Designed miniproteins, single chains, continued (3). Designs and how they scored, part 14

Each design is a single chain, and the fold is of that chain. pLDDT is the mean over its residues in the fold that is shown.

## One batch from the design tools (miniprotein)

Design m8485
Fold by ESMFold2-Fast:
Parts: sequence; structure tokens; C-alpha cells
Structure m8485 (fold): chain A 82 residues (1-82)
Amino acid sequence: DEIRRMLEAGLSPAEIIARRVEEIIEKAKNQKKGTEESREELVEAVADVQVEMAREILAHSDDPEKRAAAQQALADAARRNA
């Protein structure tokens, strides 16, 4: 429900994704595992977060502009996985 609260507070999907990515980067720095392995996990986690955020926006927002942005993010993720 944090995503729903952020949407209700007027944050854009891009801002929500940016905040989540920042959290992942901070977590990776704190773990201090080999940077090579951490980078691969971080890239995968960022992609997963973008898909998760897009799905949450589609589930919780009826705003056509926000939904269109979320659908674009899902389409971009699908192309990367193909």
C-alpha cells in the first residue's frame, strides 16, 4: 500500500521507481559483497522493481496518464526479456 499512498500524494510513476531504485543501491552498498556479483543482482533487481511498480500503478490508479506510463514500462521490460 506504500505505492498507493505515493500515487495519492501526487508522485509520478517515474518518481516512485527512482525512490525504489535508490533504496536498492543503498542496500547493495551496505552488503559490501564482490562488486561484480552485486552489479548483476542490482541490474536484475532494478528491472524487477520497474515491472512491480508498473503493475501496482495499474492495480491502484485509474489515471489514464499514469496507466499509460505504467503500460510503457511493462512493454519495455517485455522487450528486454525477449
Scores: mean pLDDT 68

Design m8486
Fold by ESMFold2-Fast:
Structure m8486 (fold): chain A 68 residues (1-68)
Amino acid sequence: SANLAAGGAAAAGAAKTAAEAGMARSSWQHVGGNDPEGTRRGGEEAARAAAEGDAAKSAQYALNGALS
């Protein structure tokens, strides 16, 4: 429960950071090629890592998804 709560908080923080990174990249995504599948996949990987209690991996997957 404590590990899941910590993972959830980390995933929420990562999602926020990823959203902000996505906003920053929105101006170039049109020319650089948007990847909605990559973003979605990153979110799934982040959720999986969070469930395993790996907050650092969860954050990295969420960020990579947002940068797709």
Scores: mean pLDDT 56

Design m8487
Fold by ESMFold2-Fast:
Structure m8487 (fold): chain A 59 residues (1-59)
Amino acid sequence: SKEIEEEAYKIVRELVEKEKFSPTVAALKAAQRLSEKYGISMEDALKVAIKAYKKLLEE
């Protein structure tokens, strides 16, 4: 959903910019947080987090 995708982008951006994680590690950590918050599978959360990471790279 759009809400989960927007949250994923915010989490990935914060992990990269504030916590200085690599984008790959940020995507993995974001996926874990999204899975816990929204009750979605880790596989689905990772797909959303990877999409957010790719969007961050396009900017």
Scores: mean pLDDT 80

Design m8488
Fold by ESMFold2-Fast:
Structure m8488 (fold): chain A 67 residues (1-67)
Amino acid sequence: MEEEKKKLIDYYKKKAEGNEKLVERLQASADQAEAAGDTVLADNMRRGAEETQKLAEEYKKKAEELK
């Protein structure tokens, strides 16, 4: 039981890390779009980063809940 919990915790941690890396990529792309004067694209990418960050936080919470 505890071993299965540890595997699930690791799984959720990896999912959170993957989503955090995607957030960084989306923010970098948003900065580039903003620099190019495409504020609509920048806003869309920042929104995507916020939603992806929420997913990362959800996976972190699941990892914490399992303890």
Scores: mean pLDDT 83

Design m8489
Fold by ESMFold2-Fast:
Structure m8489 (fold): chain A 65 residues (1-65)
Amino acid sequence: MTAEEYTEKGRKLLNEGRYEEAVEQFEKALELDPEHRLAKGLLASALDELGRHEEAQRLLLELAA
């Protein structure tokens, strides 16, 4: 599977409210492409929904750099 395929799976899970499973898919996407901006942004959203606000903020700051 590609980083794009993992990102799309994660996005569908995120839209379904399956945040922990979405995180797993986005982490797999970033293992294949660490600079994948969409996967990183969606991971931050999933982490924020799980109450992991500090981890989400860190990812968003990396995207702003």
Scores: mean pLDDT 86

Design m8490
Fold by ESMFold2-Fast:
Structure m8490 (fold): chain A 73 residues (1-73)
Amino acid sequence: MELAEKKIEEAKKLVEEMKTSEDAEELAKKALEILEELEKLVKEVAPESEWKKKVLEEIKKLKEEIEKILKEL
């Protein structure tokens, strides 16, 4: 799914920017919104597949990274 790949890349860029940004919380909010919307869409509309599992795992890892960075602030 073209949308999933694009949204994951957008979220990854925001997470990397969080590591060097003065205001990581705003970037975290944007990244989490993207990831939550994508996760909901993939869970509801995509059939069960290795691709779906991989996408959901990537989303989970990015969410965990965001939460870890925010806890360190």
Scores: mean pLDDT 77

Design m8491
Fold by ESMFold2-Fast:
Structure m8491 (fold): chain A 58 residues (1-58)
Amino acid sequence: PPTRLTPADEAARLEAIRAANKTMEELSKDKSLTDDQINDIAAETGAAVYAARRAALA
């Protein structure tokens, strides 16, 4: 394994985090969704962002 972060590895995790964050922002703008639907999607997206952050730190 590399002894330092590779540009490709760093770019991949940043891309995943940005994609998840962008999805959350788009969902927050879509007021046609019910509060329950928004909460469910936010929980799933939050879990994905949390997993990506943990992977980046590991």
Scores: mean pLDDT 66

Design m8492
Fold by ESMFold2-Fast:
Structure m8492 (fold): chain A 69 residues (1-69)
Amino acid sequence: MREELEGEISEAMIRMIIALGRLAAERGDLELARELYEKAIELAETDETLSEEEKEELIKEAREELERL
């Protein structure tokens, strides 16, 4: 249960960071957007509580947003 909850929190947190990066990009703050997407990728890659499928999805989303900057 604790590990499952930690995974859900990690996923939600990373998704939130990606959403904030998207908002920063829409506002023209490309530097902040880049930092947020890079942080989301780092957190997804190093997180021990996320499934491999969740990691791949989050990293893919953040990388696609980085390519759009």
Scores: mean pLDDT 80

Design m8493
Fold by ESMFold2-Fast:
Structure m8493 (fold): chain A 89 residues (1-89)
Amino acid sequence: SLEALAEARLAEFREALSRLPGLSPELVEEIVALVREGLRAALASGSLEPLELAHTRILALMDERGASEEAKLAVTAELARLEAALAAA
């Protein structure tokens, strides 16, 4: 199901973020929570717009926590992979 695919991709996303330098475990969990919220809203609405909104919120959170530009770009790339996988389903 699309819901099962979303949870599998979210688990892969969490694992990828946990391997990135410059992200605390606490920040990784906050980012994952925002993505999970966006995924739930996207599945309910049939639109990727909630994930795009989550991306904006994640970048703002990372800026507030002093994350590097490299870390923000890496998280953005992982979000793009998640969105592409969901769009292909």
Scores: mean pLDDT 85

Design m8494
Fold by ESMFold2-Fast:
Structure m8494 (fold): chain A 55 residues (1-55)
Amino acid sequence: SVEFDYSLPDFLTEEQKKEVLEHAEKAKEALEKGDYEAYDEHLLKIADVMEKALS
């Protein structure tokens, strides 16, 4: 596609990719609703998954 979509690293498991995508989608929805607390919370969940995967 000509539109850039979210690409996740290959070293992430399918479950980790799913978790990151779920939180990314919820973060996007929260941002569109102006719910910045929920947006930040979901970003922290993504960061936690990524940090755990890199450990």
Scores: mean pLDDT 74

Design m8495
Fold by ESMFold2-Fast:
Formats: structure tokens, sequence, C-alpha cells
Structure m8495 (fold): chain A 70 residues (1-70)
């Protein structure tokens, strides 16, 4: 479900957060904002919009993780 995807992304952010530079922390916080907005749309019953926001958040998390692996 969309809520489960949101929870998974939030857990991933919290998992990587201690190892992030200040710049990467800012990008992680932006991903977190997108997830929080997605959860608000889920509360309103707009599951499609929530999924679009979660896809965007997932992309941000992916980019942050790629920078960590260097």
Amino acid sequence: SAREKAEELLEEIERIKPNLSPELQKEAEEAKRLIEEALEYLERGDELRALVLLLAAGGEVYLVKRRLEK
C-alpha cells in the first residue's frame, strides 16, 4: 500500500541520516517533506497523488544513497 511505502521510505531516511553530510541531510529532509505531503493526501483519500509524491521521494532517497556510496 501507499502508506507502507511511505513508512519504508521514512525508515530508510532514519537509517542513513546519521551518516549524511549537512548538504545530504537537507536533501533527505526534502524527501521527508514529500512523504509527509503524500501521507496528507492519503488521509484525504487521494491515493494516486500520494503515490506520485512517494515516487518523487523515493527518487530523492536513491540520489542521496548514491552520493553516500562514493
Scores: mean pLDDT 82

Design m8496
Fold by ESMFold2-Fast:
Structure m8496 (fold): chain A 60 residues (1-60)
Amino acid sequence: MSEAEKIIEELEKEIAEEKNPEIKEQLQHLVDILRDLIEEGKVNQSAIEQAREKLEELKK
């Protein structure tokens, strides 16, 4: 599994467990961005790191 696929899996797990609809929407938005980047072949380490940082911030 690629690094991008791993972070998407982590985000999807958090979405399933999250009860706050605003945070759930923000997590879903991150998944959508990462999936778009993968589809376009534009995913890079910086995008993955930004997604991890936002996930950690939203988890708090």
Scores: mean pLDDT 77

Design m8497
Fold by ESMFold2-Fast:
Order: C-alpha cells, then structure tokens, then sequence
Structure m8497 (fold): chain A 54 residues (1-54)
C-alpha cells in the first residue's frame, strides 16, 4: 500500500494526502492510520484504512 509505505519511510504528510485523495477518508482516520504505520504496526494501519473505506 503506497500510503503505508510512505508513512513507514517517514513521509507522513504524503501518506495522509494519498489516503485522502485515493479513499476520501477524513483527517482523523488518515492521521490515525499514518500514526499506526509510523509505530511499525502495518496491520493496524491497514485495518484503519479498510474501516475508513480505503
């Protein structure tokens, strides 16, 4: 997932933008997913995105 990959590389701003543009997720869901990915929890980040409709 490009958004998760960007977050893991420390590109949080790009990851949030990708989530919002591609899935239409709100700021809260996008921020939570990026936060989980940055913590190294890719599965949690993916579940948040899936629940947000991305």
Amino acid sequence: DEAVEAALQGRAAEAVTLIQKEGGADDQSATEAVGAALAGDREKAREILKKAGV
Scores: mean pLDDT 70

Design m8498
Fold by ESMFold2-Fast:
Structure m8498 (fold): chain A 55 residues (1-55)
Amino acid sequence: MRAQAERFAAAVRDVLRVLGMEDKGEAYVAEAQKLDPEEAIRHLTKGLEEAVREA
């Protein structure tokens, strides 16, 4: 689970960087690192959904 959460965080960071939202991506990843793996994935998913909606 944690390894999957880390890979997902890296993917979310890359996507937000492409969308021009690198700072938001860094903030979401930093917060996710403080959560357990399941909560981290939920947090990152919400961040990605918000970024895609704003783009």
Scores: mean pLDDT 77

Design m8499
Fold by ESMFold2-Fast:
Structure m8499 (fold): chain A 59 residues (1-59)
Amino acid sequence: MEELRRLAEEAEERAKKYKSGGLTDSFVRMLRDAAEGAEKGSPEEAVKLTQERIEKLKK
């Protein structure tokens, strides 16, 4: 779960940098919910989806 936590933190920093607003807020909220869900059940799937989204933001 270390990767998921790191990805969530990076997504928050990225959102702050771009200051995009609505879509960024929704994305960060989704990552937060995914992190909670992953801790309870499906960490691998949550990490995969989170990583894909973050990579798109980095591009």
Scores: mean pLDDT 63

Design m8500
Fold by ESMFold2-Fast:
Structure m8500 (fold): chain A 84 residues (1-84)
Amino acid sequence: MRERLFAPLSEEAQKLREEARKLVEEGDTFYENGEYDKAIELYKKAIELYRKAADLQDPDSVERGILDIEAGVLEALRKELEKK
């Protein structure tokens, strides 16, 4: 069985995180091609999905913290790209 060290992602949260990750990978492709507007749009969608996944987790869980960090990193990148 899974160790209690980690609060497991719910099935819904896991699916949302996987969709968010796919959007990040697509956004990274546009970013590398200099298509910043498209990258920003995809990152915004990914941030929304990470936040939804985080809302499904216990606020004191490691998994919630990881999702919050993932969303925060993308939010910082999005804000920096929007300044350009």
Scores: mean pLDDT 75

Design m8501
Fold by ESMFold2-Fast:
Structure m8501 (fold): chain A 79 residues (1-79)
Amino acid sequence: MLSQKATDRLLKDSGLSFSTEEAYKIFQVILQKHFVEGKDPLTFTPEQIRQDLKDYGIYLSDEQFNKAIEELKEKGIIF
């Protein structure tokens, strides 16, 4: 998973911030999948993201997950 320092730098450079730690964690996993594993951002469906989170030992309730995904969609990070 991308380091907090690397993630924080990308957020600062992009002018992005998140209201929840859960949205931040999902963003870290997306950055890892995109930049390290070469995954196309257009393939980041909510179902795939939930599976990717479990692979990194991150378990969110349905409420936490849905709220974080909504914030990421509003910020244009996922579609």
Scores: mean pLDDT 76

Design m8502
Fold by ESMFold2-Fast:
Structure m8502 (fold): chain A 69 residues (1-69)
Amino acid sequence: MLEEISALAGEAVALAKELQAAGDTESAKKVLDLINEAAEALRAGDLEKAKELLEEAVRYGKAALEKLK
Protein backbone atom coordinates (compact mmCIF):
# COMPACT_ATOMS: atom_id res chain seq x y z
CA MET A 1 0.00 0.00 0.00
CA LEU A 2 2.55 2.66 1.03
CA GLU A 3 4.86 1.65 -1.85
CA GLU A 4 1.93 2.01 -4.29
CA ILE A 5 1.00 5.38 -2.77
CA SER A 6 4.62 6.57 -3.12
CA ALA A 7 4.71 5.49 -6.78
CA LEU A 8 1.37 7.22 -7.54
CA ALA A 9 2.53 10.40 -5.79
CA GLY A 10 5.68 10.46 -7.92
CA GLU A 11 3.66 10.00 -11.11
CA ALA A 12 1.18 12.73 -10.11
CA VAL A 13 4.02 15.19 -9.36
CA ALA A 14 5.63 14.42 -12.74
CA LEU A 15 2.29 15.04 -14.50
CA ALA A 16 1.85 18.38 -12.68
CA LYS A 17 5.34 19.46 -13.81
CA GLU A 18 4.56 18.45 -17.42
CA LEU A 19 1.30 20.44 -17.32
CA GLN A 20 3.14 23.50 -15.95
CA ALA A 21 5.79 23.17 -18.70
CA ALA A 22 2.99 22.96 -21.30
CA GLY A 23 1.44 26.17 -19.91
CA ASP A 24 -1.66 24.49 -18.44
CA THR A 25 -1.28 26.05 -15.00
CA GLU A 26 -4.94 25.47 -14.05
CA SER A 27 -4.75 21.69 -14.66
CA ALA A 28 -1.37 21.54 -12.88
CA LYS A 29 -2.97 23.27 -9.88
CA LYS A 30 -5.83 20.72 -9.83
CA VAL A 31 -3.33 17.83 -9.79
CA LEU A 32 -1.32 19.51 -7.00
CA ASP A 33 -4.52 20.12 -4.98
CA LEU A 34 -5.35 16.39 -5.22
CA ILE A 35 -1.79 15.53 -4.10
CA ASN A 36 -2.21 17.86 -1.09
CA GLU A 37 -5.56 16.24 -0.22
CA ALA A 38 -3.88 12.81 -0.42
CA ALA A 39 -1.11 14.03 1.92
CA GLU A 40 -3.78 15.11 4.44
CA ALA A 41 -5.44 11.68 4.17
CA LEU A 42 -2.04 10.03 4.82
CA ARG A 43 -1.53 12.18 7.93
CA ALA A 44 -4.97 11.04 9.15
CA GLY A 45 -3.99 7.38 8.52
CA ASP A 46 -6.52 6.92 5.69
CA LEU A 47 -4.38 5.00 3.20
CA GLU A 48 -7.35 4.00 1.01
CA LYS A 49 -8.48 7.63 0.58
CA ALA A 50 -4.91 8.74 -0.12
CA LYS A 51 -4.57 6.09 -2.85
CA GLU A 52 -7.92 7.04 -4.42
CA LEU A 53 -7.01 10.75 -4.48
CA LEU A 54 -3.62 10.03 -6.08
CA GLU A 55 -5.22 7.72 -8.66
CA GLU A 56 -7.64 10.58 -9.47
CA ALA A 57 -4.69 13.01 -9.75
CA VAL A 58 -2.92 10.69 -12.21
CA ARG A 59 -6.11 10.14 -14.27
CA TYR A 60 -6.85 13.87 -14.39
CA GLY A 61 -3.26 14.79 -15.28
CA LYS A 62 -3.09 12.25 -18.11
CA ALA A 63 -6.45 13.40 -19.53
CA ALA A 64 -5.37 17.06 -19.38
CA LEU A 65 -2.10 16.31 -21.20
CA GLU A 66 -3.97 14.36 -23.91
CA LYS A 67 -6.19 17.40 -24.56
CA LEU A 68 -3.05 19.51 -25.16
CA LYS A 69 -2.06 17.38 -28.18
Scores: mean pLDDT 83

Design m8503
Fold by ESMFold2-Fast:
Structure m8503 (fold): chain A 106 residues (1-106)
Amino acid sequence: EEELRKKRQEAIELIKQGRKAFNQGKYDEAIKLYEKAIEVGTPLEKAIAYINLGRVYYKKGEFDKAIEYYRKAIDLLKPYADSGSPIAKFLLERAEALLEEVEKKK
């Protein structure tokens, strides 16, 4: 669907802008951009945005929120990884590794 492609493209651009803001230390701006990406994206972009939100909260020392967002990404990605999506499997493994890292900090 053309509409689905448009939503994916908009979400990807928002994620890209969010990563740029994050790299500049603009955490609140990054959060807003990732939240918007979650609203407009398909499940894959939503999962990427959840992983990036987890990373922002981890950087802010809000470990419980980081764990919450990584778990949201994992739950969203599992059905797609199980269905054979290589991208979903890659993102799932990344989210699980990031979750383990945060849990070791508590």
Scores: mean pLDDT 88

Design m8505
Fold by ESMFold2-Fast:
Structure m8505 (fold): chain A 63 residues (1-63)
Amino acid sequence: SEEEIRRIAEEYGMSVEAARELLEATKIPDPKERREKIEEIAKKEGISLEDAERAAVRLHLLS
């Protein structure tokens, strides 16, 4: 839900827009492409790759 996406964004220190982009990244079938997109989002938002991957797992569970 929108509220859950917002809470995850706040918890991990990213924008809501970035959290939505991260959720879409979890839908990328190719593992390499998916990882590269998550790394790109992490760098753009100024968070660690580890935090971005943890956030991605939580966002994926909302799908």
Scores: mean pLDDT 84

Design m8506
Fold by ESMFold2-Fast:
Structure m8506 (fold): chain A 70 residues (1-70)
Amino acid sequence: AATDRAAELFREAGRYIEKAREYLSKGDFQKAIEYAEKAIELVREAGRLLGVDIETPEEFEKILKEAKAG
């Protein structure tokens, strides 16, 4: 079902954002950007599957912004 797939995408997004946070803490800004962007894309894909407009979590955008500012 779309709900089960969306749940899996949200779990993957959580894993990617944790990796982005880890890379950001290590000063690996390029990898932090890559993982954060992937996490955001997974959330958007889950939203499309659920037929809802899901706002990107502010935490994800903040991590991406900090990595880009690096």
Scores: mean pLDDT 82

Design m8507
Fold by ESMFold2-Fast:
Structure m8507 (fold): chain A 70 residues (1-70)
Amino acid sequence: MPSPEELKKRAEELKKEAEEAIRAGDWDRVFELLGELHRLRGEAAEVSPEVEAYVSELIDEVVELLGRAE
């Protein structure tokens, strides 16, 4: 299983890529990255509630940005 630190780092990387994809108007990539974030949240739930909450927060931020861009 990935460590809590690895999960947080991966979530931050996916969020950054999603923000860049939103700015580029690459909707296919945005939805793919959101799918990866949701999978990562599932993995985090098995490791730590704190990490799951952190990943969920990053997903909410990406969804907010996507909603404003559409």
Scores: mean pLDDT 81

Design m8508
Fold by ESMFold2-Fast:
Structure m8508 (fold): chain A 97 residues (1-97)
Amino acid sequence: MRDDVVYVMALQLGNNVRILISGPVPPEVAREILGEVLTELLPDQADEIMASLSEQGDLLDTGVLTDVSYELGIEIAVRIGRRLEERGYEVVVSPLP
């Protein structure tokens, strides 16, 4: 595991998904990118999710996203990873079952 890599993970939790961003990215940048992607893919839920985010050191956590499929969670993680790469971060997208 490299300390200079940002991990973006989609975790399946039954019929729901949880998105995690972990690594050496400023929380403000991670929140901005997450907000952009959520507004594109989940416009009706974006504000609620952003208001309930958990931040623990280098970890940003959406918690459980109700009524969001694992496939859509993977798409969210991929889009977050792409935006982080465009800003010069090295990113690993890790869709976990």
Scores: mean pLDDT 80

Design m8509
Fold by ESMFold2-Fast:
Structure m8509 (fold): chain A 92 residues (1-92)
Amino acid sequence: MEPGETLIEHAARKAGLSREQARAIARGEVPPTDEQLAAIEKAVREMLKEAGVKAEVTVRRDPETGRLQVFLKNLTDEDAEALARLAAEVTG
């Protein structure tokens, strides 16, 4: 992962988007297509599952900021620990 890259930006690149497209979408500058949004959500789910997160994952666009937000349902203490480990890998 590139330094300073967000989880959404990395997931967008994993979904086959270019670095420029991934950044624009992650920053809310360009809305993703329905297909791109579905692919990003799938990539986020796969990344979180690989990290040991069992929570239900949904990715939605915030209409006010234009940025993508990750929503986690039924988050457990084990999921929170797995997310902390993933965040450390993603930011360090």
Scores: mean pLDDT 75

Design m8510
Fold by ESMFold2-Fast:
Structure m8510 (fold): chain A 78 residues (1-78)
Amino acid sequence: SMEEIEERFATLSPEDQLLFEINAGVMDVAYAVMKRVNASKEEIKERLDKLLEELKKKGTPEKVLELLEEYKEVLLKE
């Protein structure tokens, strides 16, 4: 839930908080664009999964990746 994300976000360092906010924003834009072009839920999920995989390859901290996974689930419930 968003409440659980907010609680966990508050425990992050300022650097990790910024990293989460930036990438959540990127996910929001990707979601909005794909909805506009009538992409399926499966296509949207695949795009967001690829974004998270790229972040993992870049060495994004696991606690940030975990919150972004939860945020992905919130987006996909719309």
Scores: mean pLDDT 86

Design m8511
Fold by ESMFold2-Fast:
Structure m8511 (fold): chain A 61 residues (1-61)
Amino acid sequence: EEEREKANLYVVKAANAAMDGDAETAQKYLKEASKYLPKEDVERVVAHLERETGVKLELPE
């Protein structure tokens, strides 16, 4: 689905920002991804990125 492709694009951008230590940019892209993903999937992505990068992230609303 097109929505899943958009979500994946934003998740990749968030992951790249988190790997660079840019929590603000990662947070921005996670918020965009949340428009296309269920809350459960967003929570999983946030937990995964925090674990892999050590960057503190907040769940988007």
Scores: mean pLDDT 79

Design m8512
Fold by ESMFold2-Fast:
Structure m8512 (fold): chain A 87 residues (1-87)
Amino acid sequence: MEELYERMRRLVRELHEIDARTKQLNAELEKNKDDPEKVQEIIDELFDLGVETLKAAVDLVVIAREMGKHDKVSELTREIEAELERE
């Protein structure tokens, strides 16, 4: 069970990093909306981050299946996020 918890902690941390980067890119998109080349670069990076988010979501579903308890995965995710926000 320790391995599953460590995997979840890593996934939650990665999702926090993705969320922070996504917010930054959305702000940059608004600032550079009149520059088609920069807009395309930002969109491409947002797409890549979206793919990483989907991969993390799939990994969470796999962990939930391995644990046989989808609700437990949600509880652990909330607990880990609360711990990260207290830091």
Scores: mean pLDDT 75

Design m8513
Fold by ESMFold2-Fast:
Order: sequence, then C-alpha cells, then structure tokens
Structure m8513 (fold): chain A 62 residues (1-62)
Amino acid sequence: SIDELLKKLDTDGDGYLSGAEVIQLAKELGLDPAKVIEKLFERTGDVSRVSVEVAKEIFESL
C-alpha cells in the first residue's frame, strides 16, 4: 500500500519526507513527477519537505 511505502521512505522516523524522496517514489510508481511537484506546492507551499500524511493525500489524489 502507499502508506507502507511512505512509512519506509521516512527512514529517520521524523514524520516528514524530503521532496526528492516523494519525487523518486512518484517515478517508481509511474506517476508524473511534475504533477506531484504541483500538488506539493498547492498543499504546503514548499517542495523541499512534506509530512507523511500530506504525501499520502497527494498520492491518493493522483
């Protein structure tokens, strides 16, 4: 599931993912990274860091 993948990506357990990690996961899932970046900006105003919960919402919306 996407939840399990996002939790594994959060290797330091701080509840946040880097923008690079989210973009890499999008590529691995066959999603458009540009669309993921757009959603990141819409939700957070920042592409460098996102909470696991917000990342889940973005991937569920794609």
Scores: mean pLDDT 77

Design m8514
Fold by ESMFold2-Fast:
Structure m8514 (fold): chain A 62 residues (1-62)
Amino acid sequence: MDLSPLEMAEENVKLAEELEKQGKLYAASVMYDNAARAYMFAGDYDRATELYDRSDELFKKY
C-alpha cells in the first residue's frame, strides 16, 4: 500500500467529515468505518473505537 495506515486513516476521516457536511450520512459512515479499520492496523485502538461509534451513529440516522 502506498500510504501508511495512519495516513489512510487521516484521509478517510477528512473524506467522512466532508461527506457528513454534504448530508451523505451513509457514505460518511462507510468512510468513518474505513478510518477506524486503518487506526486498528496502526495500533490506535482508542481512536478506532471512537470512529466505529461515529460510523454506527451515522448509519442509524441513514
Scores: mean pLDDT 80

Design m8515
Fold by ESMFold2-Fast:
Structure m8515 (fold): chain A 80 residues (1-80)
Amino acid sequence: NSAIEKIIKGLKELLKEVKENPEMTIEEIIEKIKEIVSSADLLPQEVADLLFNTLLKISEAKNIEEAIKIIEELIKKLEA
């Protein structure tokens, strides 16, 4: 599915950006994920639900390191 592949690519690029930019906030990470999702033209409902639940988890993250782990876990789930 090209939409899922596009999201995976965007998330991997975001993960690299977060690791290279220690000043990035949780709020900025959430907005960037929303942009990645909105750039995909077709998403299965199951993937949309997974992304929504992941955004909620990131919003509750205590620090950037926790947000990074949540994004890494999301990428693994999408690649499965």
Scores: mean pLDDT 81

Design m8516
Fold by ESMFold2-Fast:
Structure m8516 (fold): chain A 56 residues (1-56)
Amino acid sequence: SEVDELANRAIAARRAGLTPEQIREGLLKAGYSEELVDEALRRAEELGPDTPVVTP
């Protein structure tokens, strides 16, 4: 659930033009663990390469 929430945020941020590095840094500064952030970014890549339907 948390991973999916962060993955959705990562997809939205990527669509807005942010790099994976910027997204990762932002999530880490927000207090999320490195493992959770990395998993969320991996999920975003699985969902986001050709699935732009996620708009939270």
Scores: mean pLDDT 74

Design m8517
Fold by ESMFold2-Fast:
Structure m8517 (fold): chain A 65 residues (1-65)
Amino acid sequence: MRDKIEAEIRELYKQTVAEKGEWEGEIAAGQAVADWFRALRAPSREQSLELAQWGTRVLSKIIAE
């Protein structure tokens, strides 16, 4: 479920920011998005592109907040 993944990435970002700072939080959130993409096995190019675009939006949204 995408909402759960977004919530997990957001929580990781907040925790890392609190412990190490905003720059390290951005790196950790970006790595979490990349790890999530590697775990996916999307059968179509359209699904892969949509999921990649979603991940980029989530990362940008979390960092901007």
Scores: mean pLDDT 74

Design m8518
Fold by ESMFold2-Fast:
Structure m8518 (fold): chain A 64 residues (1-64)
Amino acid sequence: DDELRLEAEKKALKEYLGIDKPLDEMVEEVSKKLKSLPSEEEQIKAREELIKKIEEEYEKLKKE
């Protein structure tokens, strides 16, 4: 379960950022990108979209 969750997170972050780096580095890049958004509302929206993408990838992995 934890392994599938990490795979889903890694895949979602790769698609979101358009980069292929270790998960820890991708998490840092996402954090920087979200903080660079001009408004708190945009940061919240971007986080919600990313969470939804992670859940979608996780559901795909669980189906296998």
Scores: mean pLDDT 78

Design m8519
Fold by ESMFold2-Fast:
Structure m8519 (fold): chain A 65 residues (1-65)
Amino acid sequence: PSDEELEREISEALMLMAIGIARSQGIEIPKEAEEEALRLAREGRAKEAVEVVFEAAEKVEAEKA
């Protein structure tokens, strides 16, 4: 694999791990947000992937209020 492909795979794995940890702590991350974030990470858009997860979590928390 290329260096770029390896970095994308690592970013995807880290994103999956972060989402899993968040869910285990009771933070609600919608499946749609997870899928979108993983797609962005695979495209090398890690910053946008993080933003999608963060915004989705905030929106869910706000809607519970």
Scores: mean pLDDT 76

Design m8520
Fold by ESMFold2-Fast:
Structure m8520 (fold): chain A 63 residues (1-63)
Amino acid sequence: GPLSPEEGAERAVEAARAGRGGEALLALLRAGGSPDLAAAAGAAAGAGRVEEAIALARQAVAA
């Protein structure tokens, strides 16, 4: 089901800290976030670039 932007960002941040790029991507898409920014956040999270992933996740839901 859909997530609020706030719920999507929170779940994406937790997933990013755990290195779970796929979970970060799905949380942002469920929140109606930008697909391009959600994909970038997921890739950064999977690569261990936590700070970049968090910044991209916040941008994805703010657009």
Scores: mean pLDDT 84

Design m8521
Fold by ESMFold2-Fast:
Structure m8521 (fold): chain A 84 residues (1-84)
Amino acid sequence: SLERVVRQADADPDPDVAAALLEMAFAISFNDKNIDWEGLDRALKLALESPNPAVREAALGWLQRAIDRGLATPEARKLYEEAL
């Protein structure tokens, strides 16, 4: 699951590798025609709560992209506002 990828990224000792893995995972999820918004919202929340600032920045960027494309749920928009 996407949430599992976020947990694996948080466990990575290299913050740049962690951020790159997250970027790839979110890019794949956002290009899926059948987006699992509930799973994506959980993964974004987990990434925004990450102790790794690079992971948090990547999550904020993807959440902003979702909002700009009209794809974000009200729950996702709230996560973005809370993380700013």
Scores: mean pLDDT 71

Design m8523
Fold by ESMFold2-Fast:
Structure m8523 (fold): chain A 74 residues (1-74)
Amino acid sequence: MEKEKKEKEEILEIFKISLENAKELLESVKPEFTEEEKKKLKEELLKGLEEVAEIRGLSPEVVEEMKKLIEKIV
């Protein structure tokens, strides 16, 4: 039980850092994203997460937390 919780927390932290780094990189190459471009990027990230979650059998709880990170960071 403790090991599963730790692995979940580590995955979520890595995912969060990756999203923050990706956002910073994108803003460095294109400082102004339109609202439509931001919406499209968010939709593509959410779709990709759903597809990966299905293929890799990620728990619904982990997927929900990852979706929250995408919504909050992007």
Scores: mean pLDDT 74

